# Designed miniproteins, single chains: the designs that were tried, part 97

Each design is a single chain, and the fold is of that chain. pLDDT is the mean over its residues in the fold that is shown.

## One batch from the design tools (miniprotein)

Design m3561
Fold by ESMFold2-Fast:
Structure m3561 (fold): chain A 90 residues (1-90)
Amino acid sequence: NNQEQLKALSEEYREREVELLRALAEAAGVTPEQLESPEVNAAGTELTLRLADAGHKAAEVVKKYGGSQEGLDEAKAILDAEFERLRAAL
């Protein structure tokens, strides 16, 4: 079921976002909540915006392909690539 796969994908990437924010918070000596504040940490704000943009692009690909397996595979590739770039920049 492609809808179940999309939900599982969204949950997996939400967990990965939380882990990435935690790693950035540990490196910066702040809390994850502080990273989401533009007044406290520009890097955390940039990370959140980059992940939101990648998530939006992934969702549009899934919609464009009508929830096909090809669309899900492309969406996963977009998200995986952005998470790898962000993790490498940490």
Scores: mean pLDDT 72

Design m3562
Fold by ESMFold2-Fast:
Structure m3562 (fold): chain A 72 residues (1-72)
Amino acid sequence: MEEVEEASRYSAESILEVAKTAEEVIREVKEDPKVLAERLRKQAEKARKAGQTDVAKKLEETAKLVEEKAKK
């Protein structure tokens, strides 16, 4: 099994918090979910380029979730 170093664990936790905050912001502020999804996808690409595949994956999943909320 893969072991996560403390630094990697910290980054993963930050992404999880961002994902939860994004969901809450959409609900409270009623922000345009398409705009949020685009921002999340850009962040995922940057994370991927930085070699943080797990972080990029979580951001991509969150972007998909946000887009799903924009659709019926």
Scores: mean pLDDT 64

Design m3563
Fold by ESMFold2-Fast:
Structure m3563 (fold): chain A 96 residues (1-96)
Amino acid sequence: DVLTPLSPEEQARLNREVAELMKDIKEVEKLVDQAKKAGASPEEIQRLANLIVAARLHVVAAQATGDPAERDQSLATARELIDEVKKRAEELIKKA
């Protein structure tokens, strides 16, 4: 049944993945702040901030969905967005 609650083990796995994603979001927010202090343009900082917002929305979608496939896709998309922010912020810091 699609309305069956997550098992305790499935909920624990989801909680761990969400905690790791939220930790990584905080780390890339620090990298974006470093890029800003290094002289990155307001436009580049805004683009990175928008990607972080999108990543947070995908984490929320993963927690809200009852569909395992939608959950896995949302978690994967959040990870891809976080990785893009990290790469771009590190490039901006190196350019300064």
Scores: mean pLDDT 85

Design m3564
Fold by ESMFold2-Fast:
Structure m3564 (fold): chain A 122 residues (1-122)
Amino acid sequence: SLAEGLAQQMHSPDLATRIEAAIQAAQLGSDPAVVDQLKKLLSDPDPRVRALAALALGQSGRSEEAFPLLRKLLSDPDPIVRAAAAMALGMLGDPRALPLLREALSDPDPLVRRAARLALAE
């Protein structure tokens, strides 16, 4: 199945393969099995994989499942992941994100501040 193929790619030692799997998972929509695989990538040791998994989760449209996970990623040690979480919260369009995005406007990293601004005021 497509979900089984994606699960295999998400566990690949090749970073590019894991990135491509996260993007493909987002494009398959709100399948619970695909979303569960994306959640596992949010704990990946590489911040680029975590960032893309966050963006993919934002594109899934599953606000109730995605919101608490993306909120936690706004506190990730890597600014690329925090910026991705801000963008993903913007993609969800959930009004619960508005106060979090306003706080992200004060993030120490300019990339995160820009992502929050774009999420709030596109």
Scores: mean pLDDT 79

Design m3565
Fold by ESMFold2-Fast:
Structure m3565 (fold): chain A 57 residues (1-57)
Amino acid sequence: MSAEEALKLLEEDPRKAIETLQRAGLAGGAAAVGDLAKHGIRGEEALRIIEQGLRSD
């Protein structure tokens, strides 16, 4: 999954985004998306954080 795809899912449905990443075994990406959803962070900042989370996977 790309960071752009994860960001799009976060913008559409944060719960589904987290579930999708967890099912894929992308724990770093799932944690990043969860934190972003909790704090309402979106856009360019969210994309950067998701990219870093996915790189940790």
Scores: mean pLDDT 80

Design m3566
Fold by ESMFold2-Fast:
Structure m3566 (fold): chain A 119 residues (1-119)
Amino acid sequence: SGKEGLKALEQGKYEEAIEHFKKALEKDPDNWFVQFNLGLAYYKLGKYEEAKEYFEKALKIAGEDNPLILFNLGLAYYELGKYEEAIEYYEKALELMGPKHPLAEEIKKNLEEAKKKLA
């Protein structure tokens, strides 16, 4: 189930988390939160292409303006060496979250790192 997947993810058991999230997705294929966390588990395993694909699926269901999914899409694109796309997702996430959000400083730092890769 999704709850079992979240517990495995919290414990750093990423392969186990993936198995639980895939099982949850069989029962509820349009659950964007499960797809998002499946992307996080793949990201933690360094499987950035799979992470990107699940984040994109989650974004389509949750709505294109979900700033948490946009930020994590940016992270996946960055790890894939797609810095221009990473910048675009970071900027959109930051705009939607606003400057007072707890993640705003982290997003600004990641944005700066991505910009340095293009210089």
Scores: mean pLDDT 90

Design m3567
Fold by ESMFold2-Fast:
Structure m3567 (fold): chain A 67 residues (1-67)
Amino acid sequence: MEKLQAEIDLALAQMQISIAKQLLEKGKVDESDVKLLERAIELAEPVDPEVAKEGRELLEKVKEELE
């Protein structure tokens, strides 16, 4: 059960990171995307630190785009 939940959480995190990356490239990110990325990083951190790191790097770029 826990292993399956971790796999689902990681897949959701990867999907949200991919969507945010595409939105950033198009200049269409907003504050809701910041919250979604923060949640994706939280979900990925205990399962795959590399995915969480990618999410954190993207989050910094999204925050810079909004300011």
Scores: mean pLDDT 81

Design m3568
Fold by ESMFold2-Fast:
Structure m3568 (fold): chain A 70 residues (1-70)
Amino acid sequence: MSPLQRLLEAAIAALRAGDLDRAREQGLGLADILESEGKTEEAAALREALAAGDVERALALLERILEEER
């Protein structure tokens, strides 16, 4: 499993559990990987959703990215 896929699954699990601190930690690492892959808009959107505590938006974005990585 890729580092990106592992971070995606970990961030999704944290968000579903309501653990925003863990979700932010995992999500920021994931955003850095996305940015390094040239997915700058997706990285920015993820950082914004996590900073705002917008769990629904963060989940939708992470699940979409996870589907694209399969």
Scores: mean pLDDT 79

Design m3569
Fold by ESMFold2-Fast:
Structure m3569 (fold): chain A 64 residues (1-64)
Amino acid sequence: NEGARKAAEAAKEAAKKGDATGAAVSAWQHRLEGGDPEKAREGVEAGRAGDAEKAAEYAIQSAE
C-alpha cells in the first residue's frame, strides 16, 4: 500500500526531528488509508504524549 508506506516514512522523518505532532498526524493518515486502526490509534496517543519515536514505530507497524 503506497499511501501506508508514505505515511510510515513521514512518521519516521518526523521522529528524527523530534516532531511528535507530525508523527501523530502521519499515524492518523495511515488509518484513513486502510491501515491497522488500533496501531494507528496507539501512534496518535504516543504523539500526543510527546513520544515521536514510538508514534513512528506504530505507524510503521500498521503499514506492515
Scores: mean pLDDT 68

Design m3570
Fold by ESMFold2-Fast:
Structure m3570 (fold): chain A 59 residues (1-59)
Amino acid sequence: MELEEKLAELLREYGKGKTDEEIAKINQAVLALVNGEYDEELYKLLPDEIRELAEKMKK
């Protein structure tokens, strides 16, 4: 859906210049949010714009 493709695009841009390890942690945090799981440590890894999109995808 639109939110999913926007989220993927933001993740691709945000991951630019980051290591594979950092990208993996970011993706894990996003998946946890989208699945309705709340992990404060993972949640804090995400920039506000990505967090907002992930929250909208839950609803």
Scores: mean pLDDT 73

Design m3571
Fold by ESMFold2-Fast:
Structure m3571 (fold): chain A 56 residues (1-56)
Amino acid sequence: SEIEELMEKGDKAFEEGNYDEAIYYYSKAVHLALEQGDIEKAREFAEKLREAMEKK
């Protein structure tokens, strides 16, 4: 799914230390999850987004 692809890209960027790229993909994943009404996934991705933003 599109959400899974965005998460994979975000996780890979985060692991490689590319935090700006991770923020980009996690932000898109949060938006898409909210649009689909998947509150649990939106919350999960928002947490990852927060972690990426803290790293900078």
Scores: mean pLDDT 83

Design m3572
Fold by ESMFold2-Fast:
Structure m3572 (fold): chain A 75 residues (1-75)
Amino acid sequence: SEKKKAEEELEKLVEEVEKNSDKTMAENVKKAYENIKKKIETSNENERKLLVDIFRGMVLIRQGVDNIIKKKEEE
């Protein structure tokens, strides 16, 4: 099903963050995942594809911000 495919794509992104990031980043990404998962439930296929792309972009932005913060804390 299209809904299940979108949920599986989001879950894989969360799993990648959990394996490669600290607990705080993983918790923040999981919270965002839960919010987007609720939207996917009532969305059409085009909206679901867009939501997956938005979530992927958000994860990349969060990882980038975390890397900048960590570099500043190491000073």
Scores: mean pLDDT 73

Design m3573
Fold by ESMFold2-Fast:
Structure m3573 (fold): chain A 66 residues (1-66)
Amino acid sequence: SLVEELAERVVEEVEKRFEIPEEEREKLRERARETVEALLSLPVGLTPEQALRLAIEIMEIDLKAA
């Protein structure tokens, strides 16, 4: 699945900059999947690479706000 592939890439990129415990990794992956899915569903018609970049940015903002 494209959404699953992109979500996995988001988690990998986020893990390069943030320490993620094993239990939190599954939750992070689910949130990444939901974020990517939402971005790809927007009427603007984002490409997979655009959705990936935006999802990473959103996830990083969210992690810093927690």
Scores: mean pLDDT 83

Design m3574
Fold by ESMFold2-Fast:
Order: structure tokens, then sequence, then C-alpha cells
Structure m3574 (fold): chain A 91 residues (1-91)
């Protein structure tokens, strides 16, 4: 039971990270198109940095959850928060 729950939460963390990463990059591309070439480059670099931060958080959370299934809910919430903040920063 606990191991199956942890595996399901790990899957949710990675799915959130993948969807959020895609949205962050899409928002960054849209903003860059409306900006000067200089500003566009900075926007794209920030979007890529935020995308990597979200993915890194999910991977770390997944590893922690597999090691300690009781941390599953906490690590999922952490991944959601990092994703929301990253999207907000690109918007």
Amino acid sequence: MAAEYARQKVKEMLEIANESSKKILELGEEKAKKSTPQEGKEILEEARRLSREVMGTAIEGAQKTLEDPSSADEELERTKKVAEEAIKKVE
C-alpha cells in the first residue's frame, strides 16, 4: 500500500513538472516574440532556468518519496508550489 501510494505520487510530481515546464517555455517564447532581441534572449534564458528548477524539484521530491513514502504529500505540494511560482514569474 505505502509503496504503491508513493509511486502514484511520484508519477503525479513528474506529470506536474512536465506540464508546467512546457507551459513555462511556451509563455517564455510568446513573451520573447513581443520583446526586443536583447530582452527576448533574457526572457528565454529565465524560462529555461525556471523549467529546470521545476523539473529538479520534482526529481528531488520523487527520490525523497521513494526513500520515505510518508513524505509523498509534502513533496507533491512542494512541487506544485514551485511550478505555480515559476509560471507566475514568466507571466
Scores: mean pLDDT 85

Design m3575
Fold by ESMFold2-Fast:
Structure m3575 (fold): chain A 79 residues (1-79)
Amino acid sequence: MVEKGEELFRKGMELAREGRYTEAAAYFLAAAELYDRDPSLEAQINAAMAQMAASVLLLEHPEIREEAEELARRILEEL
């Protein structure tokens, strides 16, 4: 779970650097959810960081929220 969370977080960072904010926010939200499912302290810290990254993008681009949340659900369902 943590390994997959790291993969999703890295993808989110790549998408954000490309200006693909809806997709970036979706990957950060999905990463946060995967990390949150792991009760370890390390996973909880990573979940908070992923949630913060998503929150920054959603604050700057509030119009993408619904699409990003739906895409995050699809990413998690495909795992």
Scores: mean pLDDT 86

Design m3576
Fold by ESMFold2-Fast:
Structure m3576 (fold): chain A 60 residues (1-60)
Amino acid sequence: LGIKAVAIEDYEAKTPEELSLKKGDIVEILDVLDDGQLLVKNLKTGKIGKVPVEYLKPLE
């Protein structure tokens, strides 16, 4: 996808496959997963992981 999104609140990873975010972090959406999760790359840290879609607001 290559679309960017911003974290609207802090998120703490609950599994090794998930990514922790700080409010205001900019991520790149890499894939749309099942159950309303997104695979994203945090552009500040370079880390990749899954986050719930409700924690992200797409940028245009």
Scores: mean pLDDT 80

Design m3577
Fold by ESMFold2-Fast:
Structure m3577 (fold): chain A 63 residues (1-63)
Amino acid sequence: MKKLLIIVAPDEETGRKAYLELLKKYGDEYNIVYGTMSREEAEALAKKLEEELGYEVELRYIG
């Protein structure tokens, strides 16, 4: 499986821009998603996806 990259952004526009740039560079290695969520929520989601679906998850915090 591809690794999962979750972009944690302060707003949707910042997240969308980061998503497009990272997709160009890492789209073959990572499945990429972005969202506006707390650090704690992002960490909980990453752990759940690793435990339930076997994803290797990386969190990126921007802005």
Scores: mean pLDDT 80

Design m3578
Fold by ESMFold2-Fast:
Structure m3578 (fold): chain A 62 residues (1-62)
Amino acid sequence: AAEAREKALEYEKKGMDALGKKDYESAATYFEQAARYYAEAGDEERAEQLKHMAEIAKKIAE
């Protein structure tokens, strides 16, 4: 649980950094990883939010 949450936060930060660089492909990948770790940590709401962010980033990247 604790390890999953730490990894979720780490990947979320990496995704946000990638967004700042307009690297939407990397941002999508990082947000997908963050969503997986949030789900594993039991935070289903945040997992859904990051999964949605990943889908948006993929759509922008095409």
Scores: mean pLDDT 83

Design m3579
Fold by ESMFold2-Fast:
Structure m3579 (fold): chain A 90 residues (1-90)
Amino acid sequence: GEHIEQAKEHIEKAREALREGRLEEALEHLREAAMALLKAAETLEEMLKAIALILRAIGLHFDLELGASEEEIRRELERLLEELEELLEE
């Protein structure tokens, strides 16, 4: 549906921003993708998984603002994007 397509578009934009080192933009797109996934959720389990991803993305943004290393932020961003992509394939 529309929300799944929006989630996929935001994942692609997050990956592009991540490749270019634009970590704040990558985190914003990851959060938007997780929010789109939440809107597409049809079961309580899917909703809870989407909420967990949103909370992890918010936490990672705070870590970046508090001076966490770029390498640590990049690794966690890649993990979150992979988890989000797996949820869209199921």
Scores: mean pLDDT 85

Design m3580
Fold by ESMFold2-Fast:
Structure m3580 (fold): chain A 59 residues (1-59)
Amino acid sequence: SIDERIKELEEEIKKVEDKEKRLELEVELGLIRIMRAVGMPEEKILEELDKIEKEIKEL
């Protein structure tokens, strides 16, 4: 669920030592919060996050 992913990101942000990786996690968390605020369904939020992660890996 999206709530579980939010908790995972918050925990990872607290523990991660790498500044760049922390920024990536913070951006992902921010995107989730924005998408929820505009009323996107959970399934669509997860789909968009998977697309973004794949695009970042291809850079």
Scores: mean pLDDT 78

Design m3581
Fold by ESMFold2-Fast:
Structure m3581 (fold): chain A 71 residues (1-71)
Amino acid sequence: EENEKLAIEALEQAIKLAEEGDLEEAIRHLEGAIRLSKNEEVIELARKAIEALKEGDAEKAIEYAKKAIET
């Protein structure tokens, strides 16, 4: 599905941005993944990644986003 591929690309970009310290832009890409994906596990993991970024825990957010890609 084209939307699932775009969701994965958004998750990959969010990981890169979080690694670079751009937490606000990483959150926007995670929100994009949630809108594009129809996979409830991917949506749940992306939501957990957003919450981790809001708490300043980029490492935890990257773990959640990587797990979403592996789904």
Scores: mean pLDDT 85

Design m3582
Fold by ESMFold2-Fast:
Structure m3582 (fold): chain A 61 residues (1-61)
Amino acid sequence: ASDELKEKALAGAREANSVAAAGAAAHELYKLGGMSREGLQAALAAPDAETAVAAMEAGLI
């Protein structure tokens, strides 16, 4: 995945302010090779949207 696509996904997840939206964005990046498996799992298991976005940021490849 391109850096532009990664930043767009992160921005969208932040604006949506939901764990479900962050998890969906992480999954799409994972399919494109832009997200680690650990990052995807952490985002999906996050207790809140802020934690989910932080997991996405840490999991970017």
Scores: mean pLDDT 82

Design m3583
Fold by ESMFold2-Fast:
Structure m3583 (fold): chain A 97 residues (1-97)
Amino acid sequence: MSEEELDVEVDEALALIGAHITLQALQRKGKDLSEEDREELARLNERIAEYFKRVAEATGDPRLAKAAELFRQSAEALRNGDVETALKLTQEALDLL
């Protein structure tokens, strides 16, 4: 395995861990999330979306493309203060993976 291939596998594991961190934060804190917390979770979901978008483009897997779109929409919902929509979109994205 090349160093680049190892980085791709680590990025996938980190993306899944990040998605679960976002899901848990949304479930535990919900509306109690500060604007700063929501921005940090939004940035995390954008990074996850970009990762899965790149993998979808490389593999042609439509599930990964849909998951990427859902994580991106969840990030937008978080920035808009719509925590319920962000939670639903993050759960739907994880269900595709």
Scores: mean pLDDT 77

Design m3584
Fold by ESMFold2-Fast:
Structure m3584 (fold): chain A 99 residues (1-99)
Amino acid sequence: LTPQQRLEATAAMLTMLASLVIKELEKSEDPRAQEYARRLRELVDRLMAAVDAGDAAAAVAAAQELAELLREAAEEGLVSERDAETAEKLARQMAELAA
């Protein structure tokens, strides 16, 4: 696979993870969970738009912000540690592929 194809595949995995987390947060009646779901959805949209545009730098930036937001939500107990760690790993892989 080319670096571009691997970047797109990694972004797809991160998008899938974030989408599953968003669905779980949306089930919560906690206003914090609802706000995290909204912010995560905006970042997923930005990541997908960057990938569609072939903008690797924008895709990496969106992925890093996604991972940071998932880490923040995990620190509040709203997202699992595993999901936050997986997102951080995927964002790092995207950054390495874009270099």
Scores: mean pLDDT 90

Design m3585
Fold by ESMFold2-Fast:
Structure m3585 (fold): chain A 74 residues (1-74)
Amino acid sequence: SEDEIYLKQLIARAARRLVDEFGESPEAQAKINEFLQELTKLAKELMAQGKSREEIEAELDRFVDEKVAEAKAA
């Protein structure tokens, strides 16, 4: 489905950003997988609400930025 393809594209884009920030160690992979699960849930909720692609992408970008900031502050 179109929604399934789009969701996969959103996840792939977020995964690339998170790998760039956290690296590829086993610890980084575990953290990235955790964040991608949360992001997938958020994306599905926004899609279910009928948000535009622009709104969904902005919300997911904000989510990634927040998780990167939290990890660097901890």
Scores: mean pLDDT 85

Design m3586
Fold by ESMFold2-Fast:
Structure m3586 (fold): chain A 81 residues (1-81)
Amino acid sequence: MTLEEYKKKALEDFRTRLDRLAAQFQAAYGLDPETVARIRDQVLAEVEKELEKAKSKEEMDKIINRGLSRFAQRLAEAAAA
């Protein structure tokens, strides 16, 4: 697998994981779908930009994990507001 193929797979897996996490928070906390969509778009754009600079699979995995944590944190903050 090339580095570019790994990036594509990582980003696709990330989108799936974001969708699952979004559904869990919406079900648990009654979050507004528009708020969730806005946060999702922001985090996805940030992660896509960070992945463009990644030079190894290990860096990509770290970016994805940080992105998921960032998304969960922002969803939790929205639920508390």
Scores: mean pLDDT 84

Design m3587
Fold by ESMFold2-Fast:
Structure m3587 (fold): chain A 118 residues (1-118)
Amino acid sequence: HMTALDLFRDDVRPPREVSDAEVDEAIAALGSPDVLTVLRALRVLEDAALRGRPHGIERAVPLLLRLTGHPSPLVRDAAIRTLAALSRLPAGKRLVEEAARRLPPEVRARLEEELAKL
């Protein structure tokens, strides 16, 4: 186990620790009409995924797919990054791959690009 100090050793901010309750709140917030609320929720889900937490993934994936078509390009890009992070989890890989088959080719290409960065 790493201490908080050890997590900063490489001069890179690690993904934030996220509780299951915060994941549940973030999933609920994905339906908000406020772009900033949705962006904060997407960051919570991305941090949880990058920390290896599978909680809520089956509920999050369908909502993230809808957000890839959001009017805000910031929300679309954040949703794609969150899907890429979730696909690195064993439970998430199949769900994201199956969901990606229903995405437009341009969105799928962006998802593959984000996966290559991880």
Scores: mean pLDDT 77

Design m3588
Fold by ESMFold2-Fast:
Structure m3588 (fold): chain A 63 residues (1-63)
Amino acid sequence: SDEKINEIIEKFQQSYDEENYDEAIKLAEKGAEEARKRGDKKLEKKLKEIKKRVLKIKEKKEK
């Protein structure tokens, strides 16, 4: 992957580990957009799935 997308993924992992789910969701969304710009459909799909999973974790944990 491009350096930019790797940086986004790194920051996503850090935010997720810190339980900052709002930032993790935002970073997954940003990563999916970068993957889309490159035509990397597999990475885009993976990041969209990750975003959905983090959203579910956030909802269950904060309710």
Scores: mean pLDDT 82

Design m3589
Fold by ESMFold2-Fast:
Structure m3589 (fold): chain A 60 residues (1-60)
Amino acid sequence: SLEDYEEEINEGIVLIHIAIAKKYDNLSDEEVDRILEKAMAAKSPQEALKVIDEEVERLK
């Protein structure tokens, strides 16, 4: 269904966002895994992106 495609696209957006943060904010593999696990527990893609941003900011 269309909803299934939206879920896959939203997951891809989260993965791209964390990959950009890893490259530009110099995150370790362990920090990436921890942040990704927490982001995937979020109720929406917007909440997941907010979790990524907040965790990255805390590491600075």
Scores: mean pLDDT 72

Design m3590
Fold by ESMFold2-Fast:
Structure m3590 (fold): chain A 83 residues (1-83)
Amino acid sequence: MIEFKPDRELALQAVELLRKAIEAAKNGDPRYPSLVATALLLLSLANVDEETRKLFEKAVQAIDDGNYEEAEKLVEELEKRVR
């Protein structure tokens, strides 16, 4: 049986980039879509579980919706899951 373990370092980097993307989006920084894209790439390489991936997708959607309070809450939950 091939056992895939999540890469915790990549997952933590993805969470950190998503947190920076929220801050950038709140400040109108045009770099925030690039930060989101890089965070998604790192998360895909980290091979995280389905619930962690779903929370990440919800956080990205909250950023896109301009709901930064919800996005920050979801990122906090993500950080707890990947640490």
Scores: mean pLDDT 79

Design m3591
Fold by ESMFold2-Fast:
Structure m3591 (fold): chain A 72 residues (1-72)
Amino acid sequence: DETAANAALVRLAKLLIETQDNPSDEKIEELLKAARDAGIDLTKEEVREIVSLPLDEALQKLVDRFLAARAA
């Protein structure tokens, strides 16, 4: 269901913003879980790299990975 997948991506984006504002290992683990729920296969290292990017670049990278996962 595209609606459920889009909801998962929105949740992932919100968690990304929260993690950039207040970074912690716990928030990184929450992002990994949210990414899996959105169908995105990310490593912990990849999540840390994305969190370190400017917000617009981080969001674009998540959207690109989401679209790539859905196209495969």
Scores: mean pLDDT 80

Design m3592
Fold by ESMFold2-Fast:
Structure m3592 (fold): chain A 87 residues (1-87)
Amino acid sequence: SLEEAEARLKKAQEEAINYVKEKFDPETAERIIKDIKQIVDNAIKTLKNHPDWSDEEIDRFVDNTIRNIKLYVENAIKYEKLKKEKA
């Protein structure tokens, strides 16, 4: 359902935010958190704008979005490490 999809996205958002808060300084964390929230907000808007999607299509979209959030956080970690190593 749309409610279950939104709940899954919100859970992934919270887990990603908590991880980022523990791993980065507050300024860097705030920037990354803003981007994570934007990804989730856009995904929820997309789901609401596609009432024609089957449950399978919704689940696939949610799974891909969660994967993209994880990839974004992983890349942000790699970028910040590289930036600090060159400073």
Scores: mean pLDDT 84

Design m3593
Fold by ESMFold2-Fast:
Structure m3593 (fold): chain A 83 residues (1-83)
Amino acid sequence: SAEKSIADAEEVLAKDPRFALAWFGLGLAYFKLGKYEEAIEYFEKAIELDPSLAPAAYRYIGEAYKKLGKEEEAEKYFKLAEE
């Protein structure tokens, strides 16, 4: 469940706040809950800590902006995901 994923990620981050995959996991969980603004923040934190996550994270950020009705921002991030 999204709630379990959040709890698991929070436990990991309490021990290692720089573990990028846990921030990515929070992004996915919040995206599944329809909390798109928070999902974007967590995905951006994951990219900051591990740039190799950028293609996957940018795709989800684009989808989140699309869900928020921000088509111009969505297109920008979809293009970034292809780099």
Scores: mean pLDDT 89

Design m3594
Fold by ESMFold2-Fast:
Structure m3594 (fold): chain A 66 residues (1-66)
Amino acid sequence: MEVVLTETTRWIADRLIEIGDIVDYIIKLKKQGKFELAEEINKMLSSPDPEERQKAIELAKEEVKK
């Protein structure tokens, strides 16, 4: 239940926040006309490797700044 914040709930919340940020970055990239880059990042995010997903988030964040 949502009445208590446990270590498991915190881990899940962190992952949901990451997904939300990723979606926002992809939307911003597409809005900037960077469709090919947005698709590349989306493919990296589909990787089972958490390091690859983290790299995709960082790349999206940097590209959105431009």
Scores: mean pLDDT 70

Design m3596
Fold by ESMFold2-Fast:
Structure m3596 (fold): chain A 56 residues (1-56)
Amino acid sequence: SKALEITKLQFRTLADVAELYLQADLSPDPAEKEKLLAEAEKIREEGRTVVAQIEA
């Protein structure tokens, strides 16, 4: 089911993004924090792209 695949992907993306946000919050280095937040945004956008492909 496309709906189930999308739901599973969205939950995995949310978990991965949450992990990066946690690592960013715990990092004392502002540069490392920015890098982790950028990686989280990249993962969010990749997830959106895959959802669009499944919905097609």
Scores: mean pLDDT 83

Design m3597
Fold by ESMFold2-Fast:
Structure m3597 (fold): chain A 56 residues (1-56)
Amino acid sequence: SDELLEKVKEMLRHFASALGLKEEQIEAVAETLIELSKQGTDLSLNELFKEAIKRT
């Protein structure tokens, strides 16, 4: 869903300013985050962010 992807990217940009993520990685991280969310992980939201970043 490009609409969901857009929202997650915007959220990540806001958060990434504190994390120092590159704009190029925002889309990939957002995509990975959405995928992980759909898999029903046991991770909290914060852990989910870290996991998505690590994988991307």
Scores: mean pLDDT 75

